# Designed miniproteins, single chains, continued (4), part 67

Each design is a single chain, and the fold is of that chain. pLDDT is the mean over its residues in the fold that is shown.

## One batch from the design tools (miniprotein)

Design m14310
Fold by ESMFold2-Fast:
Formats: C-alpha cells, sequence, structure tokens
Structure m14310 (fold): chain A 94 residues (1-94)
C-alpha cells in the first residue's frame, strides 16, 4: 500500500472528519479544507511516493511526519490531538 493509499484509508474514518473537511474549532472559527492537517499530510505522502524510497514503509513514514507535528505543536492544540488520533489508528492497522 502506498503512503497516499494508507493515508486515504485512515482519513475515511468518520472520527477523522475534522482532518478532511472544513470544520468549526473550539473557538468558533472555521478551519478551511486547504489548511487542515489532512492537506499537509497528503502533500507529505505525495512527496514521499515521488522519492521512490523502498527501505521505508508507508506506515513508518507517516509515523515520522506525525511525530514531527507533535513535537512542533502545543500538546493541547487541536492539531496535536488529531495527530495523536492518527498515530493510534496507524498503530492499530499494523
Amino acid sequence: MSALELLEKLLADPSLKPLTEAYTDENGQVVSEENNLASVLRDAAEKFESLGLTHVSSAEFLKGVLDGILIQNPKDSLTAKLAETLLKKLEELE
């Protein structure tokens, strides 16, 4: 399974809709589809596929990206909470 295919399978879960759709955050602000975490992850997955790396699995790559997001974002942010949810789902698929 490619990194993009694995990501789209994860994002098909209804509990992850805030990553794929415009949504209202906890402050009542609308987060657009173009700026959500799913768009960032899709861009990263597409770039990973273009590099043709054969020694790193799609799951390992996505874990690395999500770990990087968690390091750079406040632990109580919506972005960090959604990244943690994705990491847990990714580990459940292994």
Scores: mean pLDDT 68

Design m14311
Fold by ESMFold2-Fast:
Structure m14311 (fold): chain A 67 residues (1-67)
Amino acid sequence: MELGEPVEIGGVLHIGARVPKGTDLEKAARELAEELGIEVESIEVEGDRATVTGRKDGVPVVIEVVE
């Protein structure tokens, strides 16, 4: 898994990650959120992408995991 540099946009922390093709995107997204200490509110999988919406210490966080 390749992690992008975290970027804060409009008070929301955005974290991108790239995974090998054929990865379980929901599992990878959930594991990354746990590793980063993010409180998960939702996980959505759409095609080649999983999006986690959550919070860390009250700060909104969006994680995108992409093949």
Scores: mean pLDDT 81

Design m14312
Fold by ESMFold2-Fast:
Structure m14312 (fold): chain A 73 residues (1-73)
Amino acid sequence: ASQEQIDADVYLALTEIAAAIAKIALEHGEDPEQVIEDLKRISERILQAARDAGLPVVEEIEKITEEAIESLK
């Protein structure tokens, strides 16, 4: 595997982990608005890092983030 492919897979995994943490926080009684805000903030940092690295996963990260946010509403 190339470093680019490894980096792409890592950024996708980070996005999925962020979504999973948000869901767990919500299930344990954290404020939904704060959880969504935190997820958006983390996801924006992941997206910016992926864009800066030129990784071909920006659209997939955006989709995972949007689906996660929608599931928390």
Scores: mean pLDDT 83

Design m14313
Fold by ESMFold2-Fast:
Structure m14313 (fold): chain A 62 residues (1-62)
Amino acid sequence: MRDEAIRKIVAEGVKKLDAGESLDDVIAWIRERGRELGLSDRDIDLIIGVVEVYDAVRKTVA
């Protein structure tokens, strides 16, 4: 289902960020993978927004 595909791509995206991949590389991967799965540009942008927020939070210095 579309919602499950979105959640899986988000989970893989955050896993890639945690593994040390750059945000730009992860965004490029999300765009490619989302299009392969037939996701709309809106759904792809939603996934990108979620992983961008995660990246910003993990870079916050306490």
Scores: mean pLDDT 80

Design m14314
Fold by ESMFold2-Fast:
Structure m14314 (fold): chain A 101 residues (1-101)
Amino acid sequence: MKEVIEELKKKIEELWKYAKENTSPTRFTALALRAIGVALEAERLAKEKGLSPEQIDVVRLAAAYIELAVELGIKTFDQLLAELEPKLSPEVLEIIREVLA
């Protein structure tokens, strides 16, 4: 799990760099607010389901990563879900589907 958290953080940092270089300030702000909103909703659902603090961090980061990558046109939701499915627990995947589907 710690390795997944660090991988997601790195991917998010790379997407933010890409967004900053390839979008207007207005679109960048809109992307930031959307990613934050999705991450907060994912965290809320994870807490309601009684997930561990580490699983809550994974859900929050994965939701933000997927939202950013889809909005930037880098990958589809289905492609990202397929990449993450082997690395994430079923409970984490259910929350991601509920928030982003």
Scores: mean pLDDT 83

Design m14315
Fold by ESMFold2-Fast:
Structure m14315 (fold): chain A 74 residues (1-74)
Amino acid sequence: SMEEAKKLAEKGYKGGKGALEAAKLSNAPDTGMQAAEEAYKAGKEAKEAAEKGDDRKAILYSNKAFEKSRKAGG
């Protein structure tokens, strides 16, 4: 549903933003920093898609944000 997509996008956005902030604070290696930046970008795209009512795109980019956030931490 659109409400579920919006909640997922909000989590993706917050997760991506948090990953980028954590990477900057920990002076992450280039690979971790790149993944964190990709997580933040994906989270923003998910949020914008959710605001436009694009449920599929919101879910897709939320999942990308979660994947890239995990890579940033590894």
Scores: mean pLDDT 85

Design m14316
Fold by ESMFold2-Fast:
Structure m14316 (fold): chain A 100 residues (1-100)
Amino acid sequence: PDRVRSVLVVRTEPSALEQAAKAAEELAGVLARSPGTLSARVTVDRKNSEVTIETDWESADALARALGSPEVQAAIARLRSLPGVTSLEYTRVEPTGPSP
């Protein structure tokens, strides 16, 4: 089965960045506990007021099951509903690519 990576980019107003980063870390924690998750990482870009959540999955099926879970859906909804969050963009990438 082919590994996949999901990338979620959260754009915020500068004043909302810290709150969004905390919510993103909570979502990453939920994703990390999902079956088939290999890694989950949050990156904060203070200059552009963006938070990126990158998650590596053992398969596209594992990703689909995680995104369908009530816990993950609730965490995404919470992040989306934060004041000052302006956009939420999701991208799926195949394959994950090798680490050097």
Scores: mean pLDDT 81

Design m14317
Fold by ESMFold2-Fast:
Structure m14317 (fold): chain A 85 residues (1-85)
Amino acid sequence: MQKELLEKVKEILDEILEILLTEKDEEKKLKKTEELMKEAAELAKKLDPESQQEALRYALEQALRYLEAKGDEEGAAAVRAVLAK
């Protein structure tokens, strides 16, 4: 169960990243990402602490990819520092 829930959370985080990188309409981008973030948050509440930590790490990895794609090197450096422990 936990592994399946974690995989589902990761899938939703991947969908959020794809929308953030590909959606040109800012209103649609905001609405879609808000809906997916709410879904991911509800599923994350059901995860055990170890799986929550893995989901958080994955979310930071997706955030890093987004910031690098946008050219935000300062933001990317901050996320890299968190991921490095």
Scores: mean pLDDT 81

Design m14318
Fold by ESMFold2-Fast:
Structure m14318 (fold): chain A 87 residues (1-87)
Amino acid sequence: MKIIPSPAERAYQAAVAAGDLEASIAATQRYIDLLKKGLERAKKNLEIAKLANDPEAVKFYETEIKSIEDDIKRAEADLARLQAELA
């Protein structure tokens, strides 16, 4: 729904949005750190699967690694956007 705030209401909303953006930035940074740890674990599991000559496990971990890498890129893009909106 499109609401047109007064100048005073806009100032209030900007202050509220700034507080929310700081929380969102912190959460996104923590998420990226967790994803990077997950990526290292998935890479190790892929190596184990290859040594076990398990094609299903290899395919699973290759897909997992690709998904985590895509999630990291998306989260980093979101972080950049949030930081730009805060500035």
Scores: mean pLDDT 75

Design m14319
Fold by ESMFold2-Fast:
Structure m14319 (fold): chain A 95 residues (1-95)
Amino acid sequence: MSIEELARRMAEALYRDLAPLFGEEIARVVAREILEAGLRLARAGFSRQEVFDAMGRMSRAALDVVRRMLAAGASREEIAEAVREVVERILREAL
C-alpha cells in the first residue's frame, strides 16, 4: 500500500466514524481536509508513520473543534472554516 493509499483509507474510515455522529456534510469536510493535508505530507516525502501520526493529530483536533462549535450552535460554514484552520496549523507545524 502506498502512503497516498494509506491517507485515503484513513480519511474514508474517519468519514464512516463521523457521519453517524455529526452528519454527512460535516464528516465530509473533516475527512476531505485531513485527506488533502495527508496527501501534501506524503508528496513532501514524509514517511508512512509520520503521515499516519500527523493525520491522527489532525483528526483529534478537528473532532474537538467540531464538538465545541456544534455545542455553541455554529453554522456548517463556520465549522468548515475552523476545521480547515486547525488542519492547516498542524500541517504547517509538521512541515
Scores: mean pLDDT 87

Design m14320
Fold by ESMFold2-Fast:
Structure m14320 (fold): chain A 106 residues (1-106)
Amino acid sequence: AKELLEEGGRKTAEGGREAMKGAAESGGRKGGISSAAAGVSGSGGYAGGYVGGRAGKGEEAARDLEYSGEAAKNAALKAGGEEGEKGAKKAEEGGREGAELAREAA
């Protein structure tokens, strides 16, 4: 159960990292990259820290992992470009898979 929550957090964090990478590669403009990086960093740290503190709270963890994935996706899309879109897709996927694992852990 706890291992599933940890795996869920890891999947969401991996998606967030890919979103940040995509945002950095798609843009050459400081403002767009900073905005995307801030959103992705916050989402990754939130997912990892929150899941670790929520043993037995599968549905709460699932909602937070979904939210983290969506936030990272939106940040990467805001940065724009082909790599930003690719990163956004990975963030959404990671959040969704993380949420499924968190629900299984409940």
Scores: mean pLDDT 62

Design m14321
Fold by ESMFold2-Fast:
Structure m14321 (fold): chain A 97 residues (1-97)
Amino acid sequence: MIEEFAKEVLKKLDELSKLLSNVLSPEDAKKAIEELEKVKAELEKAAKKAKSLEELIEETLKLLDEAIEKLKDIPEAVELLEGLKKQVENLGEELLE
């Protein structure tokens, strides 16, 4: 469960990085992708330490909120990250059933 959640979220972050590179300016894309790479690294670390799926979901949502705050000057990146946050919440609910 924890591994499946982490794998799916990491895949979604990679897909988002590709999308951002196509829709943003080169400067904004670099900044956004660097923040997503930090989220990926922290998520991989959190997945190894998480005691429950609920704990990993909470930490993942916190990491996404931090990325949204850091990228608030790039509205397109914020909208896409908010969309990913909803997908992460839905995936978490599905896996907890």
Scores: mean pLDDT 84

Design m14322
Fold by ESMFold2-Fast:
Parts: sequence; C-alpha cells; structure tokens
Structure m14322 (fold): chain A 63 residues (1-63)
Amino acid sequence: SAEDLYVAIARKELEELAKESKGDAEKVLEAGRRMAQSLEAAGYPAAARRVLELAEEIAKKLE
C-alpha cells in the first residue's frame, strides 16, 4: 500500500539521519514529527502514527 511505502521511506531516512547526526535522538524525533505532520496533512493518519512510533524506536536505540 502507499502507507507501507511511506513508512518504509521514513524508516530509511530516519536511520540515515541517526547516523549523520551521530546519534542525536532529538533530531530523529523532530524529523519523525515533521514527516508525521506531512503524512497526516496528505490524508494518511495511520502512516503518520506509524512514523511517530518508528522515530521513538530509533531514538530509544540511541540512548
């Protein structure tokens, strides 16, 4: 589905951001929130929620 594709793209971008920011959990959470807002505005609230949960998972691994 389009939602699964958007979540897969967000995962890759957030994981790459975690590496580029040298483990900055706050930057990952901020990016996840931005991506979620864009998805919700586009009419994909389920994908937005999944992206927020994903950003939290990635950020937690950086602690």
Scores: mean pLDDT 85

Design m14323
Fold by ESMFold2-Fast:
Structure m14323 (fold): chain A 99 residues (1-99)
Amino acid sequence: SAEELAKKGIELGKKGYETGDGETAELGGDYAAEAARLSLREAKSREAVNLGTAGAMSGAGGEFLGRKAKETGDKELAKEGGLSAITGGELALEAAKLS
C-alpha cells in the first residue's frame, strides 16, 4: 500500500541520514516517491493532491541526492538525501490518509 511504502521510505531515509550511506538514502527516496505516486492516483481532494505532489518532489530529491552521494562518496549529501526521503515519505503518508 501507499502507507507501507511511505513508512519504508521514512525508515530508509532515517538510516541514510544516520549513516551517511548514499545507497540507503537513494532507496528511501525511491520508496517515498513511489508512495506519493500511489497516493496521487487515489487522491480525491486538493489537499491530498498538494501533499502527494510535495511528497513526490521530496522523494525524488532524496533519490537524486542519495545517488550523487553514492557516486561521489559525499556523506553530507547522503544525509541531505535521507532528510528529503523522510520529508517525502511523511507527506506521502498524510496524502494517503486524506485519500
Scores: mean pLDDT 89

Design m14324
Fold by ESMFold2-Fast:
Structure m14324 (fold): chain A 87 residues (1-87)
Amino acid sequence: MEEKERQELRLEVEILRGMVLIQLGVIDRTYSKETDEEKKKELEEKKKKLEELLKRLEEIEERLEEGADLEEIRREIEELRERLNKL
């Protein structure tokens, strides 16, 4: 029972990581074409937020392997998804 739920949460983490990496790719392309220094700073701040999301996703994966509470992990994944959607 628990192992199947862990596999589903691992898949959700992988999907979120993919979405974050796509957003980082978009920012890198936009940054390389941007000539406005103020807009470049906004892109740098957005990139930092996305890099923090990646770090938190790695921490969630480690905690999943260590047997952390699955309901707590699910709540954290949902929070990270909401943060990504607001960027």
Scores: mean pLDDT 83

Design m14325
Fold by ESMFold2-Fast:
Structure m14325 (fold): chain A 61 residues (1-61)
Amino acid sequence: MKKEVITETATDSDAGVALQTALDRARARAEERGLKIESIDYEVRAEGTKYTATVTITAVE
């Protein structure tokens, strides 16, 4: 099975909203491609008055 890495980012003034948005985008992309999700990693960083969340999904066909 081919291993795929899907990375999505989102920025918001609320860290939780940024993370949820990035996670929803990454999961939707994996499901659209028919991939089975094996692991989810995330990082949230502060950028002035905003937060940027990066979600990385490892998935297989």
Scores: mean pLDDT 82

Design m14326
Fold by ESMFold2-Fast:
Structure m14326 (fold): chain A 56 residues (1-56)
Amino acid sequence: TKIRLQILRDFYIIMRDSEKWMSKTTVDPKLKAQNEQTAKLLDDHIKELKKLIDKL
């Protein structure tokens, strides 16, 4: 249902923002890169979910 996709979208937004915050605060270059990569992947998923929701 549309509501389930909206909940999933909001969850991914929270996760993305958390990953971005961790990337900015970590001093470990490897962890920083991993957090940045995860945030980018979550951004892509959020974009696709928004398109899917808009079609419902």
Scores: mean pLDDT 83

Design m14327
Fold by ESMFold2-Fast:
Structure m14327 (fold): chain A 81 residues (1-81)
Amino acid sequence: MLSKEEMEKLLEEFARNLEEEIRRMIEEGKSPDEIYERVREEIDRFLQEIEPYLSPELLEETKKLLDRMLEVIKAYLEYES
């Protein structure tokens, strides 16, 4: 089982990688819809990978943080459109 500290480090690394991917896709001229779909897929993949290693409490917290991240990214992409 992952600790809260280990989960936070994984989330920070994931967020950093996701930000880089979003920047790359914007520079490549991908549409906001294409970027959003990719972000959603990456979040789903991350959650599936980490889920078996989380307690029920940390899983709920992680899902909530990922949902918030997706909402922020969606708002950013809608603004840039």
Scores: mean pLDDT 81

Design m14328
Fold by ESMFold2-Fast:
Structure m14328 (fold): chain A 61 residues (1-61)
Amino acid sequence: SEEQKKLETELKRVEEAIAYLDGQLAAARASGADPETIAFLEDQIARLREIYEKLKKEIEK
């Protein structure tokens, strides 16, 4: 369905965003970035993981 296709596209976008931010977090840690920067990236990743789980459950219906 069109709805199914939209959910699958959004899931892929969220997966790509998580991968990108995981890379940014790794780079920030390696460069000794400020604790606030590290916390911001960790919070963003956590929020995207929550979105990922919700989308995955919608697709698995």
Scores: mean pLDDT 86

Design m14329
Fold by ESMFold2-Fast:
Structure m14329 (fold): chain A 58 residues (1-58)
Amino acid sequence: SSTNRDDVIAGLTGVRDDLRAELDRARAQPPSPDTRARVAELEGRIDDVDARLAAVRG
């Protein structure tokens, strides 16, 4: 069965919200190379999800 656009948007929105919460927690940690790398990783993953959401929305 076809997954409709709204279902895909809902799923991606959930993933984005989870990643944003994790990013907020990472940003609350003391600054270190590991914390900065984790923040950059999470920012990249959020950017990827946002790009996928933009593509699905048109």
Scores: mean pLDDT 85

Design m14330
Fold by ESMFold2-Fast:
Structure m14330 (fold): chain A 71 residues (1-71)
Amino acid sequence: LDEALRFVLKAAEEAGIDPTKAVALVLRLIGLYLDGATPEQIAQEARDGLVSAGVPEEKAEEIAEKLREML
């Protein structure tokens, strides 16, 4: 989990996302993990959060798929 969360934070920062939005997304993903969400659910939330923050859909999908593989 720690490596997966660091990966998402770094990918969001590299995509030019506001640090506040990147941190909020990571905290949301931690909450889902603690609530027992599946890797698929966590990856989908990451994708949707990245797109909402302004990451292109294709790039957000790539990041989410990599995150799923790390979980």
Scores: mean pLDDT 79

Design m14331
Fold by ESMFold2-Fast:
Structure m14331 (fold): chain A 77 residues (1-77)
Amino acid sequence: SLVERIEQQAKELGLTLEQLKERLKNVIDMLKRDGIITDEEYEKLKALIDDGTPENLAKAVELYNEIRKKKIEEKKK
């Protein structure tokens, strides 16, 4: 499941879920500042991360990966 994946990823990185949450916040803040993600994408990601449950953190990671894949495919400068 997505929850099992996020917990395993945090463990492999030596991070708690709270530390992973803060890391994700920092990443999305940077991406928004650099214009890589839209305001709408940022708000959706932030809402999931701010909830802080493993389920919503897993959803945030999944959404982030989908956004990243789309941006790579678009090859926007």
Scores: mean pLDDT 74

Design m14332
Fold by ESMFold2-Fast:
Structure m14332 (fold): chain A 72 residues (1-72)
Amino acid sequence: TVDDAKKHLESVAKMIIDYGRKHADPKKVPELEKEIKKVVEQAKKELDNGADPEEVILKASQEMARIVGEAV
């Protein structure tokens, strides 16, 4: 469901932010958190507009992985 997809995105984002807080340069953490939160908010908006949940999750997960990979 859309609600399950939103919960999944929030859980992934939390794990990525927690990883970034532990492994990234502390100076990079605020921007990492900001960028991850923007990805989640955009993904939620796409889900609310009727986008396919699987496609939204895959795209958001790929973008969040890119963001954390550049910070660690």
Scores: mean pLDDT 84

Design m14333
Fold by ESMFold2-Fast:
Structure m14333 (fold): chain A 73 residues (1-73)
Amino acid sequence: SEGKELYEKREKIFELAKEIALEEGYSEYTAARLANAVVEHLLYGVPLDELAERYGVSRKTVSKLVRKVKEKL
């Protein structure tokens, strides 16, 4: 199922999102936080606005990173 396939890609999505965030100039700590937000959105369908509040990042930042990750998957 799609959910099972997304779960198997957790590490791949996390690493890709973190690498992109690092390339954009974010620190290792911030890149990891952003990567977690992207994983929660893509694997569990958590809304971007809720993730922005939970991880202390802007919705725009998470949305942009999600888009870049999808382009490279």
Scores: mean pLDDT 82

Design m14334
Fold by ESMFold2-Fast:
Structure m14334 (fold): chain A 81 residues (1-81)
Amino acid sequence: SHEEIDALERAFLRALVERDLAAAKRQADALLGAMSRLGPERAIAGLEGARAYALSNPHLSPAEKAELVAYLDARIAEVRA
């Protein structure tokens, strides 16, 4: 649902502020699951949005950004396959 997706997106953003990469990855996986029900294009768009949030987040170090982006890129590749 739209409410479910909004809640998961907020949880992902909270994990970024807390610098909890494990929580961010879990929320990204949950977001992927929720958006996949709306189709693969919507799921990819959602993960690309999460990727943009990770890259623009001022609280994450370059290494933390690289780790999270690599994780999200792998998930996007899985959806595209």
Scores: mean pLDDT 86

Design m14335
Fold by ESMFold2-Fast:
Structure m14335 (fold): chain A 93 residues (1-93)
Amino acid sequence: SGLEKTIRAGEEMLRSAEEFAERGRKALEQGDFATARRYLGQARLWVRGAIAIANMLIQNPETKEKGEELLERARELEERIREIEEELRRAEA
C-alpha cells in the first residue's frame, strides 16, 4: 500500500544516512577532510528526508506510532552526525 511504501522509503533514507555518516567518520579518521565533509553533507540530506517522512507518518493515525519511532531514530542519528561534524571542525582547527 501507499503507507507501506512511505514507511519503507523513510527506513531506506535512514539507512542511507547511517551509511554516509559511517563513511564520513572513516574519511575523518583517515585525515580526508574534504571527503568527510561531502559524506556528512549527504548524511544530513538523507536524515532530513527521513524526518520529513516520519512527520508525514505521524499525521496519519494508522502510522503515528511507526512515524514516532522513525522520528526518534532519525533524531538520534542527526545528533551523531552533528558530533562527527564537530570532530571534523576541531580536526581542521
Scores: mean pLDDT 90

Design m14336
Fold by ESMFold2-Fast:
Structure m14336 (fold): chain A 100 residues (1-100)
Amino acid sequence: SSMNLQLGQQYLNLGNQYYNQGRYQDSRTYYDRAISLTDPTSRLYLQSLRNLGGSLHHLGRYQDAIDYYRQALDVALQLGDDQTARQLQATIISLQRRLS
């Protein structure tokens, strides 16, 4: 619905605001809320998953970050966003090396 889309965008924007302040636990909370309100095939859902992965990466939660980046990769491929898909693949490989 338009209300869920608008609210999802507001939560993504709040998450980005906290992320830019280095407040990664707060940003995660708002990205989780954005994800819960958005269509799983939407660009908003992709951005929320990718940014949630970024927050978890900054928190040192590498396996959780990889799991969300993999979900974001699946959405990027479904949307035909090859640039974002390639970037996510590179990020996943880099994080997997840290766990080896």
Scores: mean pLDDT 90

Design m14337
Fold by ESMFold2-Fast:
Structure m14337 (fold): chain A 80 residues (1-80)
Amino acid sequence: DASLLEQLLKQKKKQEQEQVSKQVALEIQIIGLEIDIQRTDDPARQQELIEEVRRLLEELGSTPEQIQKRLEHLRRLIER
């Protein structure tokens, strides 16, 4: 039924748009945490923020390889 197909397509488009908005929000939150990591001199606080970045990347649906790469980048920023 063409009418039913149109309704399903509209619902899928709305879900995709909502998912993209959630992904963008998570990425902005991750960037904020990366800035906080660079601003703090406390190693314990840096480790807490790195763990939070890991959790947000998992929520974003990042692969284990992508998560590891991002965490290695953050480690290099704090271990200079």
Scores: mean pLDDT 78

Design m14338
Fold by ESMFold2-Fast:
Structure m14338 (fold): chain A 97 residues (1-97)
Amino acid sequence: SGILDKVKKILDILGIDGIDAMEKLLIKEGDEIVVLAVLAHHELRYDVLNKILPGEKAEKLKKMSIKDIYNELIDELKKRGADKSVIDYVEKLLART
């Protein structure tokens, strides 16, 4: 799906190794709220963050609200020069939260 391509772009921009793990989670959870659903769901967020992100960044994200996580992601994507279609996708997910 087109959502999977956006998720892959987000992971690539963030330098996160774990596309296979994220694809498995996307297939399990559906394609509506992809990597950002994983970050938004407490239990799935902990599983993914412990496996694919550096410990310091994982611990910071675990303490944040869902909205703060989306805002942090948007800011990081903008800093790394992500295209508007990727940013718009994340902003739509934030609006649905």
Scores: mean pLDDT 59

Design m14339
Fold by ESMFold2-Fast:
Structure m14339 (fold): chain A 103 residues (1-103)
Amino acid sequence: SKLVKVMDASSKKPSADKDLEEVLRKMFDVYDTDKDGTLSFEEFREFLSASFPELYNSMSDEELEELFREADKNGDGTISFEEFLELYKKLLQEQLEKAKKAA
């Protein structure tokens, strides 16, 4: 749904979505140490440790591998920026729902 995503961005506040995507792109580039445009499992772990430390510390290595595999929708063993963006939004929503349940 690349067309749907572009149309959705144009119908919402463009600055908010653009700022989020730009921050995530910069973050992605920082963790993409080999500069191939994808994240390896090791780079993905570094990202989770930095961005979602509570989630990272609550997960086993097996659960981290499962999360990586689920994010890797095409099964190539790496995460693209599009897959990374979708995963980040999902994790952020899950953390917000968890916080709302605690409040």
Scores: mean pLDDT 70

Design m14340
Fold by ESMFold2-Fast:
Structure m14340 (fold): chain A 58 residues (1-58)
Amino acid sequence: GPNVAYVVRPGDTLRSIAERLGISQATLRRLNPDLDAANLRPGQILALPASVADRLAA
């Protein structure tokens, strides 16, 4: 299915997002090839797998 969009919040890291959504950091990097975990900014939009859409709504 299509990817879902996630807006990075203050204090979010690639690790914390992955842990909260139950996905791997490798999956986040694969869907966001230009992503650098050290350059993650509040308000940045990330592509997430459609499988996590239910977790974003919970």
Scores: mean pLDDT 74

Design m14341
Fold by ESMFold2-Fast:
Structure m14341 (fold): chain A 65 residues (1-65)
Amino acid sequence: MQINLVETIDGSGLSQAEKNALIRQTLADLSARRAALQAQLRAQYPDQDVVVRGQLYVDGVLYGG
């Protein structure tokens, strides 16, 4: 079982400092959500190879995954 969590940021009204702060917060939240979902699914489906990935797009560009 493979699941991909995708988040997007529209930075087109933000300063670079505001954009950087939002990216950092979103990556931290995405990492926490990914880990929690993976643990939950592994507990529910112990016979499955459960992998949960996260990807962040900023202004249409992949920032991390």
Scores: mean pLDDT 82

Design m14342
Fold by ESMFold2-Fast:
Structure m14342 (fold): chain A 66 residues (1-66)
Amino acid sequence: GEITSRLEETPDGTVSGWVESRELDLRVEFPPVKLKDQEQLDQHKRSVEFAERRLREAAERHRRRG
């Protein structure tokens, strides 16, 4: 299954994004949030990367069982 991710950042510091697995028919959405500083932005990016990794691992397990 394909894992697709997208992160969008606007000039005002608002970030949004999603991580999706078509194989699992599952999407993790990160709603638009206005971040105050670079530390919060970095934390948000790490959260998205973590979600992508977890979906990738779940898709691999699904393939092994299906």
Scores: mean pLDDT 75

Design m14343
Fold by ESMFold2-Fast:
Structure m14343 (fold): chain A 73 residues (1-73)
Amino acid sequence: SAVQQELLAASDHYRAIAAELATSNPELAAVYQELSDRLRKISGISDPQKAQALADQALQEAEARLKELQAQK
């Protein structure tokens, strides 16, 4: 489905960001890697509305964690 393809593309995108950051900022890389893994698992859900809702939740949680890390010095 279109939702599955979009979630797989998003997973690949965040995995690439995690790989790029792995040596310079491992804590930030871990957040993107976890998001990538979650989106990959969600892409396996057959109900596109449930998949989208879970993906939106995963993205919101990742965004909150990224903001928390940026607030720490």
Scores: mean pLDDT 86

Design m14344
Fold by ESMFold2-Fast:
Structure m14344 (fold): chain A 66 residues (1-66)
Amino acid sequence: SQLSLQIAVNELSYVRVPENQLDLARNLLQSLKDDPSQSENIAKQLRKLSSPSGVSLKDLIEELFP
């Protein structure tokens, strides 16, 4: 549902990924946009990429989910 997508997107905006994984993160977020039913699986994959010193997904999410 759109509400589930909004919740997932909000949670993922606080995730940081290593710069060398940013293209993979973008592709996963695009897959989430194309199929919101995969939100749990995609969020899990994105969290596995997380690094506290990484690049924030916030700006990328704001670009892909306006």
Scores: mean pLDDT 82

